# Designed miniproteins, single chains: the designs that were tried, part 90

Each design is a single chain, and the fold is of that chain. pLDDT is the mean over its residues in the fold that is shown.

## One batch from the design tools (miniprotein)

Design m3120
Fold by ESMFold2-Fast:
Structure m3120 (fold): chain A 89 residues (1-89)
Amino acid sequence: SLPPMPKIAEFSKEQKQAFIVLILSELGGEAKRSTLIQTVQRVVPKLSRKEIEELIDELIEKGILRYDEEKETLTLVPEAYGKWQKELL
């Protein structure tokens, strides 16, 4: 028998990060860091704020998201996201 569909809390780190990127895309590809965190928490209450912040920080380190510290804004880098998705295949 097929296993049941995994819950968001059972997703891989990469799947959780892809979901965060999807939410940022729905916000127009750019948002305040605080706005993205709050939106993710509203959509996925089972993800803790700490886990969301850690997932975002890793996306910044990978260059998938760009953070402007003065404006406190996160911007999606679609080219880097596309390369990262190909590496996961």
Scores: mean pLDDT 79

Design m3121
Fold by ESMFold2-Fast:
Order: structure tokens, then C-alpha cells, then sequence
Structure m3121 (fold): chain A 86 residues (1-86)
């Protein structure tokens, strides 16, 4: 659906931002992410898997699942930005 397409587009944009922030940390010599960031990234992967499974099954993505995924990605970005500010 158009709503699911928009969600995937938003998650892709957030993923690109996460990749850019991670690359900046690496450029500063930070080769290991904190356990908190790694845990949130694992959670994001699981949520994206659930969203993908629903879309592939022709099922609507629940609003709660979409919100949880977006909030998780935003939390990762905030944590990465905090590391860069050190």
C-alpha cells in the first residue's frame, strides 16, 4: 500500500543517516559501537524483518509496529550523534 511504501521510504532514509553517522565515527577512529547502540540496532533489524514479513504476506503493517520501528531508528541516530559529540 501507499502507507507501507512511505514507511519503507522513511526507514531507508533513516538507515542512510545511520550509515553516514557510523562512517563518521569510524573516520574518527571509533571502530566499536557501544553495547546500547548494538542492542538497538539488533532490535531495528528484528522490527524491519517483521514489517517485511507482513508486507510480503499482503498484510497491513500495524500502526504500533511502524511507530516502534521509527522510534527505534530515531533512538539509534540520537545515540550515534551523542557519541560524535564527545
Amino acid sequence: SAEDEKLIEQLNELTERIRALAAELLARGITELSPEIEEEMRRATELLREIGERINAGEPVPEELAKEALETYERIIALLEEELAR
Scores: mean pLDDT 87

Design m3122
Fold by ESMFold2-Fast:
Structure m3122 (fold): chain A 64 residues (1-64)
Amino acid sequence: SDAAKEAERERRIEQLIRDELLSLFPNATPAQVEELIEKMKRTGDLSPEQVRALLEALRKREAG
């Protein structure tokens, strides 16, 4: 089914983002990781540099 293929592709992209998130935030909770993935999915296409910059900006914002 087309839906299953699309879900699998999206899952692979999410896995790459999740690996980057865990690399940058090793103490992040699963809930925090999922929240950041949802934000990145809403913005659409992001390069690895843009993902890293976004994650650092979010980290600084949350740290105060």
Scores: mean pLDDT 66

Design m3123
Fold by ESMFold2-Fast:
Structure m3123 (fold): chain A 70 residues (1-70)
Amino acid sequence: MEALEKARKEIDEIVSKLPPEQAEVLRAMADRALERIEEMLKEGKLTPEQVERQVKALINAIKKVAEVLK
């Protein structure tokens, strides 16, 4: 799904600005969350609209954590 691929790229951009150790932890957490969203979409538990909303919430959470880690 394009929204999930775009989210991975946006998260990579955000975490790439952090020190390597912090970037690795945040990337692992984000990947885990995105995998769960993708699995729920495949199981029919989420609509595409709900996936977009969850992805936006995740990106915003990652941005907020990254800002604190500066």
Scores: mean pLDDT 80

Design m3124
Fold by ESMFold2-Fast:
Structure m3124 (fold): chain A 88 residues (1-88)
Amino acid sequence: ELKKEFEKIVEESKKYLEEYFKENPEGALDISKIPDEQLPFLKLSLELSEAYKKLKENQSEELREELKKKEEEVLEEMKKLKELIEKV
């Protein structure tokens, strides 16, 4: 369930970037303009997406455990961000 929801978020993000570059072909994604608080989340979400795709290609128990661990790491980072936002 969490895996499917996260895959949707990653796919939506990819589609958003593809549409953005399609409309702005000379535009480059400026990573420095992405909030620092979102960079760890984006990095983890990309790693999770790659692990999920690899799992679909090959059945591996180790890869399934790695995917679950990455999902938990993403949730912990999201929780930390939420707590920081709520305290401001």
Scores: mean pLDDT 58

Design m3125
Fold by ESMFold2-Fast:
Structure m3125 (fold): chain A 92 residues (1-92)
Amino acid sequence: DEKKKKALEILEELIEFLEKRTETDPEKKGFYETLLLSLKELIELSKTLSTEEFLDAAISFLKAAIEEAEKLNDEETKKKFEEALKKLEELK
């Protein structure tokens, strides 16, 4: 499934980004760790969910993460997740 494969690549890029953010912005470590756990859970769920269900779950998660990043004034994380959201919506 090409769409699911591309979505997984997008989520893996977000994991790499968040791991780096944990080091560069340690004050928000709890936020990044929560996002990392959720992304890893989404990747596991990709094995059981249909492509449509997986894309919907990933899109919903990214929207929630963007709202939280905005509240925390984390412009870098917000921008990265908005770019990922756009790519996921284009796959739908």
Scores: mean pLDDT 88

Design m3126
Fold by ESMFold2-Fast:
Structure m3126 (fold): chain A 83 residues (1-83)
Amino acid sequence: DIDEGVLEVAKASIRTAARSAESLEHMAENLNKVKNIKAEVLPDGIKISKEIFGEVYEYFARDKEELAEALEEAVEKKIEGKL
């Protein structure tokens, strides 16, 4: 597998999906289109269950900005091999 190239493309795709969304619901729809990502809108935020590069992680965020930042950080940590 082409690890670094795949990681960089995945990071860009996740950033685009998160930042192009206008609401948590729209962000969930965009993220559910990404392979191995499941997003659910809850009354007080959004929950992500995701498989990134063979690892499964769950994250809860109360708003769109917090979620986008956490997703970018998680992908960057995987590139560092620390996820």
Scores: mean pLDDT 59

Design m3127
Fold by ESMFold2-Fast:
Parts: C-alpha cells; structure tokens; sequence
Structure m3127 (fold): chain A 87 residues (1-87)
C-alpha cells in the first residue's frame, strides 16, 4: 500500500539511509503516478520521483511533502507522518 511505502521512506530518512529513502520515495511516486487519472498530477509525481533520486535529504523531504498533497485524506495522513520529520 502507498501508506506502507510512505512509512518505510520515513524510517529510512530517520535512520539516515539516504539511498534507501530515495529508492522508496521514487517507488512511492511511481505508484501514485500509475494510480492517478489526472495527467498533471502524474507529471508532478514523476518530477518528485526524479528529485528524490538525484538530491539530498532536504530535497527528499520536499518531494515526500509534495506527494502528500496528491493523496486521499487517509493516504495524506500516512505520507505527512513520513514527510513531517524532513530532517
């Protein structure tokens, strides 16, 4: 589930495992893009996945926060928990 991917990404960020966090954030963004019926949302999620793969922890935190905005309320709660640390 998307919530599980978001939770794992948050755990990787908290552990300082940038490579694992970027991988999980990219996987989450791709899953959200595939599930989205809105091409504009899918485009933004793909750009977030690209940023997560190429940037530092700060960029990863920002990408996860942006993904949260595109989710249902339940999924937003899970991804906000994942993105909220941002450290």
Amino acid sequence: RLAELGERAAEAVAAGDVEEAQRLAAELAEALAAASDDPATARLLREAARLARTESEEALGAALAALGASLSPEEQAAVRAAAAPAI
Scores: mean pLDDT 57

Design m3128
Fold by ESMFold2-Fast:
Structure m3128 (fold): chain A 66 residues (1-66)
Amino acid sequence: AMEDELLKALSSHIPEELAKKIVEAFRKMRERGAPLEEVKNTLKKIVSLALQGKYEEAEKMIEEAL
């Protein structure tokens, strides 16, 4: 599943708990009917921040997306 692949990929580079929050945010955005392109753009920004070690900024963006 795409969510399982995303979680595995993210967990290789960032803390697993943050990776789980990112996957959950992606799932919730899709369930709300957000356009796929908007979801992808938001996910790219969150992942970019997390990969830079900016975990607080990444979590804030997750909260703003929900």
Scores: mean pLDDT 78

Design m3129
Fold by ESMFold2-Fast:
Structure m3129 (fold): chain A 69 residues (1-69)
Amino acid sequence: AALAELARLQALASQGDREALRAMADLLERLGVARWWEEEEDGQTALVSEGVPAAEFAALTQEAFRAAA
């Protein structure tokens, strides 16, 4: 269930849904698989993560979605 939810949130976030991105970050932190934080540089705020690299996370969620179908 958790991987399927992450796959859904990843798909929405990749379409530019910031609410889905925040929900994904919160879920990952609660599951203990990654940490999210905001960094500010030159007045810009960016959401960064550690634990699961973005490319690996995207691949994992796509595979989980395909396997669940």
Scores: mean pLDDT 57

Design m3130
Fold by ESMFold2-Fast:
Structure m3130 (fold): chain A 72 residues (1-72)
Amino acid sequence: MEKKKKIEELVKRIAELLGVDEESQKKGLETFLKHATDEDIEALELALRGLEAIKRGDLETAREYERQLEAM
């Protein structure tokens, strides 16, 4: 039941990093909350970690998360 809060936080942080507008963020979040599986949540976590690593200039860590996301 903490799944909803986790999805909300992940979608918000990813959208902020990608520069997605607030209205599009809200629509995307509602879709993810309705249809997301545990695997989708794991993919979102890996995507966020990868984007955060890219923003820091840590390309090695970003590549590792990208590899994990592709393999899941």
Scores: mean pLDDT 75

Design m3131
Fold by ESMFold2-Fast:
Structure m3131 (fold): chain A 79 residues (1-79)
Amino acid sequence: MEAEKRKLEEINEKYKEMEQRVKDAEQSAAETKAKADALAHSQGTPQEQVNAIRKAAEDKVFTVKAELEQMKRLEEEAK
C-alpha cells in the first residue's frame, strides 16, 4: 500500500510537470505559427521556411502530448 501510494504520488507530480510542458509547448507553437502565418503572407519569405517552422512547432507539441498520454496510462495501471 505505501509503495503503491508513493508511486501514484510520483506519477501525479510528473503528470503536473508534463501538463505544464504541454501548455508551454502549445503557447510556443501558437506564437510560432502566428509568426509563420505572417511570414507566409509577406513578400520574400520562402514557403519551405514557413512550413518548416510550423512543422517544428507541431512536432514539439505532438511529442509532449505523447509523453502526457504515456503518463496517463501509467496512472491507470497504478490504480
Scores: mean pLDDT 74

Design m3132
Fold by ESMFold2-Fast:
Structure m3132 (fold): chain A 74 residues (1-74)
Amino acid sequence: SSEPLVLELPLYNESERLDEIIEALKQAYEENPKLVVKILDGGSTDDAVERLAKALAEAGIPHEVVKVSKEEAE
């Protein structure tokens, strides 16, 4: 299929797992160059969303950040 592969990623205060998430997304993008990461920001109080978005941008991985309720991100 030529359609983009959209991966929705709920994120709420995930700083401790951020490096693992970034590594997994880089591997997923290498295997699926049509990957688009949709970051669902549940109101994180840490810098996890900003750090993830920066890492994805540096890796050239298409992404967007969408603000959602905390309940939707859990």
Scores: mean pLDDT 79

Design m3133
Fold by ESMFold2-Fast:
Structure m3133 (fold): chain A 68 residues (1-68)
Amino acid sequence: SSQSQQLHQLGVQYYQNGDYQSSIQYFTQSLSLDPNNSNSWLGLGAAYNSLGDYDQSQYYFQLSQQLR
């Protein structure tokens, strides 16, 4: 949906600014509207990787791949 895409874009913007916590919040909100959005799962993986949470990062990267 358009709203899910806007929330995904906010997640990307916060990630690029180094605000990984806000990035996670927006990707999570995007996924609450569209759980099949593999790009938002990939975004969660990247944000958790940047926070040093490698187990959570790997989990979301795998989930992203299963939707492709």
Scores: mean pLDDT 88

Design m3134
Fold by ESMFold2-Fast:
Structure m3134 (fold): chain A 94 residues (1-94)
Amino acid sequence: SVEEQLEILDELIKIYKELLESEKSGKFPPPEEGHEMTEKLTELYEKLPQEFHDELQKKMGEILKKNGTIDRIERLEAAIESLEATKKRLEAEL
């Protein structure tokens, strides 16, 4: 449902923001906690419809085509922006 998709998006955005903060600060969680975070991110991402995966991949592909490269911070920022835009669109559909 749209409500379930919104909950998944909120959790994904939270995890991506935590990863972005770690990259910007250089302060990383312990490896075990980091593994749990990445496993949860993968599980949540896989629950999203294929069209949301396609939207995110398209956005990252456009950045790569324009800049010839994309660093880890740019990837995380692009993911957050894409997911937040999708969330706003779904909230408007409720």
Scores: mean pLDDT 78

Design m3135
Fold by ESMFold2-Fast:
Structure m3135 (fold): chain A 85 residues (1-85)
Amino acid sequence: GGANFLNGLLRGIGTNVAGSAGALLGMDAMQRVIDVTNKYIEEINKNYEIGEKLGYDSLLKGLGELARLQREAEEEARRRKEEAE
């Protein structure tokens, strides 16, 4: 069904962000991204059954949170590098 495409898209992006966060900040940062990705996959599945628009709204919210986590990981990594130099 259509929800499978939204789930696949979020999972793919979430995996890339988790790998990036893990490389920058370690396993705990990677796990946090994985947990957020899984949370929004569950919300997409539940909300898509209620209505297609609600599934898309959940995808957009999940993508926004992943973008925020990526930005925060990059900012924290830069801060740690500056403090070490």
Scores: mean pLDDT 84

Design m3136
Fold by ESMFold2-Fast:
Structure m3136 (fold): chain A 63 residues (1-63)
Amino acid sequence: KAYSVTVTVEDLDAPEPRYHTFVATAKTKEEALEKARQAVENFTRSHGRARVVELKVEEIEVE
């Protein structure tokens, strides 16, 4: 089993409304959430202000 995490952030410093979506997979739900957190931190570090507008975690079956 694995987990997929999808995070959508709004770029608050963009002149027009902009949304960026990040997708990651991990072996545990906790690891997936940590990857999402790191993606948001990296985005704010490079782009300035951002707001998380969606966070979705789903279990996926992998062989």
Scores: mean pLDDT 78

Design m3137
Fold by ESMFold2-Fast:
Order: structure tokens, then sequence, then C-alpha cells
Structure m3137 (fold): chain A 90 residues (1-90)
């Protein structure tokens, strides 16, 4: 299953905190990803970037910062939530 293989790679990259970019996605895997899975991956990746670098230079990162403030949670808690969502798709 291309999707499960890709999602496992994404989770490992996010957990490692070493990757700045999402793993490469094949055309087959990209076409198989639902919008919910894609949004969860991007949100988790952006939360990891905020946690590691503290960057607010993009609209997506600014939206995450606002969500964190409004929910009263940390970026680490948001990251854990999105990783759990990704694991649920495997």
Amino acid sequence: DEVKKYLKAVIEQIRSGKAVFLPELSEEAENSLSEEIKETMLKGFNAQLMLKYGSTGSPELAALAKEIEERGITFEELLEEEIKKLESFI
C-alpha cells in the first residue's frame, strides 16, 4: 500500500525533527491521499517547523499560532494530535 508506506515515512520524518521538508510523494500515493490526510500531514509538518524554528513567516504558520492561542494548547500538543491522526489512517 503506497499510501501507508508514505504516511509511515511522513510520521518518522515529523517525529525525528530532522527533516525540514515532507518526504517525496509518488503520483500514485498523491492521487490516493484524501484531502483530510493531506491537510493533517501539512498541519503536522508546520507544527514541527514552528516547534523547531519558531517561524511565523507564512499564512499557514500564522493560522497554527492562532489556533494554539485560541485552544490554549502547545505546539507540541498540536503536533502529537496530528501524528495520532496520521497513525489512524495507517
Scores: mean pLDDT 70

Design m3138
Fold by ESMFold2-Fast:
Structure m3138 (fold): chain A 94 residues (1-94)
Amino acid sequence: MIEELLKQAKEAFKTAPEPMKEKANKISTLVVEGKLEEAAEVGNELAQSDIGKLVLMDTLSYLHPEDAEKLINLMNLPEELKQQILQLIEYKKK
C-alpha cells in the first residue's frame, strides 16, 4: 500500500546520513527557486542508492504536485520508481 511506502520513505529520511539529508534539503531549495533542472541533477545523485531513493520519495511528497511531476520527468529514474512516486503524489493530492 502507498501508506506503507510513505512510512518507509519517512523512516529512511530520519535515519539517512547527514550528506543525504543535505541533498534532500537542496532539492527543496532549488525547487522553491524555480531551478528544476538543477534540482533534478541533485535528485539523480540521491537516487543512486536504495536509501537515497526512499529519501527522494519523502522529499518529493512534500513538494507541490506539479513541481514534483516536472522534477521526476527531468530525472533519470527507473520506470518502476517513477510510477511509485507518481502514485504517491496522486495520493497526497487528496
Scores: mean pLDDT 80

Design m3139
Fold by ESMFold2-Fast:
Structure m3139 (fold): chain A 98 residues (1-98)
Amino acid sequence: SKAQEILEAISEAYLRARGLPPGVSSEVSLEIESPQTLEDALQTLRDEGEDKQLIDAVEKAYEEALKLKPGESVSIEITNPENGATAVVRLTKKLPPP
């Protein structure tokens, strides 16, 4: 599912942030068809009892995603508090078919 793809990208970003040099950023881009995909991912994170900081980052992205027009993007930012390295999952709202 698309929600599963986002969850996997978030998990990978969390691991990447820990491996990046201080202050460095890394980005992965995915497409979403609707904010519902983020809502589904957020519910899974809540149900699994994931870190509050991670849940808060996804909640912020979901709130911003509700305002997205086709072709616009929102970012989930995961920062390593020890060195300031940031891994970003960028989500772009898919353009409707012509």
Scores: mean pLDDT 80

Design m3140
Fold by ESMFold2-Fast:
Parts: sequence; structure tokens; C-alpha cells
Structure m3140 (fold): chain A 62 residues (1-62)
Amino acid sequence: MAKKMPQEIVDEAVKIALEKNVSPRLAMMVAIADHTLRTGISYTQDTFEEGVREVEKRLAEL
């Protein structure tokens, strides 16, 4: 199966989008940057785009 964005990063991005009132894309960029700094793990553009879609979906469900 293809790798997807970790749920903890998506959860953090949703929180950032709500607290800072920023776009899902910007929130995901911030969440990934923070987690990459802590873990050293980088993500592909495709995984990033899937993460943005998951954030958009979760925000729409609130």
C-alpha cells in the first residue's frame, strides 16, 4: 500500500488551521515542518497533497 500522511500530523494541521484561521495547505506545511524537525522524516509531494485533502475533509466534517 502507498504511504499516507501520519494521522498525528493531520491532527496537528487541523488544530493549526482552526487556531490560526489559516488554509489547510499552510497548516499542513507548518505541521510537517515541525514534525520533520523533531523526527528527521521527509514526505513526498504526493503524500503532502493527500495530507492537505485529509485536513480539508476533516474541517468540512466539523
Scores: mean pLDDT 78

Design m3141
Fold by ESMFold2-Fast:
Structure m3141 (fold): chain A 69 residues (1-69)
Amino acid sequence: SSERFQQGVELAAQAVKAARAGDAESAVAYLRQFSEVTGVDVSAAIEAVRAGDVEAAEAELDRALKQMP
């Protein structure tokens, strides 16, 4: 749905912002919310955030955004 899509985009934006700020805890929390709302698996993005690899996290999240309903 359009509401689910918009919520997913907003959560993804918040996750990227947190990851770029070095706030891995908030980034992971937003990614978990993204998965709950969209049903898309973001395990790879969460692993990248935990590893401190912001570039990989953004790439995985871009892939997840393309899988949204």
Scores: mean pLDDT 85

Design m3142
Fold by ESMFold2-Fast:
Structure m3142 (fold): chain A 84 residues (1-84)
Amino acid sequence: SQQLYQQGMDYFNQGNYQLAVQLFSQSDQLSNGQDVQTLTNLGSSLFRLQQYQLSIQYFQRALSLDPNNVGARAGLYASQTRLS
């Protein structure tokens, strides 16, 4: 749902990453895991929560759908760097 996605973005911009994850997760379920933007924003929200392993999983899922997605590639690199 675009409305759930937008609410997730609103919470992300407020720095409330826990609520952002909740709303993006609901949006992801409604898209059956097929929305690259929702997956990248789940990854970014989890990165902000310092959940780097889970963040990597979501960026990898986004890249499986769109291998050239700049945000997902950058987020994957950043998350992997935090674990080394």
Scores: mean pLDDT 90

Design m3143
Fold by ESMFold2-Fast:
Structure m3143 (fold): chain A 112 residues (1-112)
Amino acid sequence: MKELEKLALLLEAEVSFAIMAASIALTHLDIPEEVRERIRRLVREIAEAAGAAVEAARAGNAEEAVKHAREVVRALRELARVMAEVDPEIAKAIELSLKNAEEILRKMEELA
């Protein structure tokens, strides 16, 4: 496996953990509908960007892979901020995925 593809797949794994944490909140917590819609939009944006990063990495397009990975990190940061107002423990789980995603992005940028 190429190093860039491996990093993009690890980024997608971190995204999967963050999405699972957000899904727990959406399923089990009483959240205002406007906040629920914001979380759903961010989850969709994060998933789409992570998939795009993997596709770009597989195609050997390092610049495009990094661009999508930056969008993942941006949207994860926003999701963590939103979730901090909903549940601080779930927010901590998303913040851990964000920290790992930022480290993966840094390594991807070194390969671009």
Scores: mean pLDDT 90

Design m3144
Fold by ESMFold2-Fast:
Structure m3144 (fold): chain A 116 residues (1-116)
Amino acid sequence: LDEARQKIKEVVEELEEEVAKTVSPAVAAAIRKFLEYVVFNKVSEEEIEETLRSHFSPEQAEKLYRFLLELADRLLHEMARLVAEKLSVEEFVERFREKLEEAIREFVRKYEEVLS
């Protein structure tokens, strides 16, 4: 479990860096707070909202925030399912990485829609 947490932390850092380079630093900051909320239970929903409001208009921030909460709910359910399957550490990390990458792609699409 500790090994899985360390590997997931590395995945989160890698994905955040990629988004910062390929999309924008503002989107990367929002994704980082979102992943810390979902994976580590480390940040509050209010901190995600504050991060979005610091980079986007109030209307854009509200739309992106609601979408992130919907993604968080789905990812938390997926994580619970994967834990229940009693996968190896390697299999768990790989499957959860896929779900994180899907969530990030959906958020980037929503970001493009909101800012268009």
Scores: mean pLDDT 78

Design m3145
Fold by ESMFold2-Fast:
Structure m3145 (fold): chain A 104 residues (1-104)
Amino acid sequence: SPEKEARRELVLLEASISTAIMHLETAKRLGTFDEEEAKKIGEKVLKLLEENMPVLEKVNPEAAKQVRELREQIKQAIEENDFDKLLELLREISAIVGKVVDDL
């Protein structure tokens, strides 16, 4: 079923974003926060979002538009070394993707 396939891909996307959030939050809590590693994590999430845009656009065009706008904000946060903003944006995207999955 196309719906089951879309659900599987978006659940895996949500899990990947949640892992990125946990990694960044844990590093901050431990005092082991590394700006270069945080940028790599952000860039990996940006790539995953781009790869999943076709699925998002098919199942929820409005959510896809919101994710695309947030993706541009993530790029800017990475360029500005604003990792608190990066973490905030990752949480916002995770919530959007999770709601799309719940509504499938």
Scores: mean pLDDT 88

Design m3146
Fold by ESMFold2-Fast:
Structure m3146 (fold): chain A 81 residues (1-81)
Amino acid sequence: NTVEKRNAIVKELMKKYDLPLLEECSLSKVSKKCACYARNAIILSGKNFTEQKANELLDEIKKYCPSETANTVEKIIKKYF
């Protein structure tokens, strides 16, 4: 279900980028800031993290984040959609 997919994606992002439990993305590396932003957006979506919302988030990440980070985040999200 949507909640299980959301929780799995959040867990993978936190592990891949060593993200803190706190919502603050006051991180030195741009890649970690981008991954932290993505994690926070997914958490805030709650039960409404649908395929449409995932695609909207990926479009935003691709526009504002380094390509390597955007591609890694996309691969993690697309495993579940």
Scores: mean pLDDT 80

Design m3147
Fold by ESMFold2-Fast:
Structure m3147 (fold): chain A 97 residues (1-97)
Amino acid sequence: MEEEIKKLDEFAKEALENSDDPEEQLLLLAQKIAEYRGIPKPETMAEALRVLAEVHEELTEPALRELIARGEVEEAEVAAALAALRARAAELIAAAE
């Protein structure tokens, strides 16, 4: 987890340095993560946001699994939370210096 967080920070900095367009920065970040993980590179913004959402899910998965196991969260609420994390990732990357 710590190594992935360090790599994510590294990739985010590289994406910010290589483009001034927030959408292109997001796509570049997602492509770097995909290459690091050995998965297909995202070619669209939707695919990029999916890759970024999966990273956020892995970091928050233990908490989400505990809530689901307690019956406090439905699968539809998890999908909504992932959509919110995708939007938040986009905002954070666009705002990052």
Scores: mean pLDDT 61

Design m3148
Fold by ESMFold2-Fast:
Parts: sequence; structure tokens; C-alpha cells
Structure m3148 (fold): chain A 98 residues (1-98)
Amino acid sequence: MEAIKKGEEGEKAGKEGNPKEGAKYALEGANKAIELARQGKGEEGLKGGQKALRGGLASVKSGENIEEVSLGTAGALAGIGAQIDAELAGAEPPKKQT
């Protein structure tokens, strides 16, 4: 659940006008999501990657300069990468959660 929490904190920080902190949390969330996917926890990795993408995008939207926008973009791309890694590791589609 840490990957999801980090992504949510990133989204919150970005929305509150702190894009650098938001991007940092998005990257941390994405890295944790990748670790979870590699450990066979694909569903948790997928959800963490989705939250990291949202955190990165929120940081891009609140970014005041190229550096902040670039950091947010890196977080968003890392979140996408985490989702791809989770799906390749066999993350179950939402419709098969039982």
C-alpha cells in the first residue's frame, strides 16, 4: 500500500501548488510500484503506478518553470512504466478481482 500512498501524496502536493514535492512522491510511488510488480504483487503495482501517474500529472499542471514541469513529467512517465511492468508481471484486470 505504500506505493499507492506515495502517489496520493504526490497528487495532493501537486494540487496544493508544490510541484517539486509532488514529483518526488510520484517517483517514489512509481519505484515502489515496480518493486511490488517484480515481487508478484501485480495488482498493487498497477494501482501504485496509476497513482504515480496522477501525482506526476498534478505536478506538471502546477509547475511554474521548465524544471518543475520536467520533474512532474518524469514522475508521470515512471508511473506509466510501473503500470506496464505490473501488467507484464501478470497484474489481474479489475474485472477478475474476487
Scores: mean pLDDT 73

Design m3149
Fold by ESMFold2-Fast:
Structure m3149 (fold): chain A 55 residues (1-55)
Amino acid sequence: MPSLDEVEARLTELERGLSDEQVAAILEEAVATGIEDGDEFLRLRLARAERLAGR
């Protein structure tokens, strides 16, 4: 289980390699889930970023 710091660092690194449009899409998809827990929200954003970075 990655720490919150590890999740945030990885998300930041992935977002540097993505376009502004891809970063916006990740945030919109995460918001659309209705997740209210901050830690779970960050982990969801990371999962979305990994999917977009690989595609």
Scores: mean pLDDT 75

Design m3150
Fold by ESMFold2-Fast:
Structure m3150 (fold): chain A 100 residues (1-100)
Amino acid sequence: SLRDAALAILSRVLPPEAVAALAELPLPVLLLAALAAAEYYGLEDPALPALRAELERLRDEIRPADLARAVAILTEAGHSKVALLMDVEVGIEEIKRVLG
């Protein structure tokens, strides 16, 4: 599944406790976390195009509380730059939506 693929990518860079905490979050924010981690760490994975396509479909489903929880988990695990990239990606897409 796309959830399993995202968790596998996150497991390459995050400790097991952080991956377990992220696994409890909704799919849209989990996909965003996996894509942000892959971009920041330069991770190659054949699932990345499928994860990106699904995130584009589910982008409006990312709730602020779920994003904040993922950011907190990543920051506590020492991956604050991945967390920042997640916030930037959400902000850029909101700007694109408003500007047209």
Scores: mean pLDDT 83

Design m3151
Fold by ESMFold2-Fast:
Structure m3151 (fold): chain A 58 residues (1-58)
Amino acid sequence: GAEETARAGLAAGRAGLANRDAGLGASGVMQGKEAIELGEPRGEEALAAGRAGLAAGL
């Protein structure tokens, strides 16, 4: 449901913020783009979940 999706998104958003801390010069956007370009289905899901988590967590 919406609550489970929001919780999963928040966790993914926090992971995205941690990745931003580690990759100040190379963003998680680059990593997500590369995963999508390589045709990894999980890359698209992770990027969408991260974006939803950031939007819901803010």
Scores: mean pLDDT 57

Design m3152
Fold by ESMFold2-Fast:
Structure m3152 (fold): chain A 76 residues (1-76)
Amino acid sequence: SIEEKLKELEKALKEGNTEKAVEIVKELMKLNDEKVARKVEKILLRVYLEAKNEKEIETVKAAGKVLKEGFPFASL
């Protein structure tokens, strides 16, 4: 489900698993659904603000780049 993928995305971001985070965002962006893109944006912004180390920040930046390529309106 989309909800399960969003939960896995948040986990990957917090663990600094850049490859998995980017993969999940790419899959979600293929849906071409603005509501899903907004949910991804909210998760990325929350994790960015709560980031405890540079690895988390770099993972959010990589995932955010994929989000912006699919939805340029994203605030990242």
Scores: mean pLDDT 83

Design m3153
Fold by ESMFold2-Fast:
Structure m3153 (fold): chain A 69 residues (1-69)
Amino acid sequence: AESERRKERLRQMYAGGEEAAKRGKEQFDEWLGKVRQLAEEDKEAREGYLNLVNSMTKLYNEKVKDQLE
């Protein structure tokens, strides 16, 4: 089903975001670009992808703050 495929893609993108954030800003920005492109290609899942971008960006920023303290 389409919903199952969307959930799996979101799960995979989340894992990719964690790995990219671990590798650094450049890799994280590249991952963000890919997720945003997926949001443009799948309008029904767009909000899910954008929410993923917002959540991962917040987590990345918190990680950067913790590293700078």
Scores: mean pLDDT 75

Design m3154
Fold by ESMFold2-Fast:
Structure m3154 (fold): chain A 68 residues (1-68)
Amino acid sequence: GLSQEERERRAAALREALLAEGVPEELADKIVAALRSGDFAAARALADTIPNRGARTIALLAVREMSL
């Protein structure tokens, strides 16, 4: 699995990518908080609420990679 530091770095990078795609900051922050805490079920559920298909795919792939 990923180290906590690597997971935090990837979560931060995901936040920037989601904001660039127009995802609301509140939603992006909730996804990042869930990923940092290791709550991958919550992160996935939040990612599934993203209306933009491209942003949603980016978030879901990040959740999957961090949960391995």
Scores: mean pLDDT 84

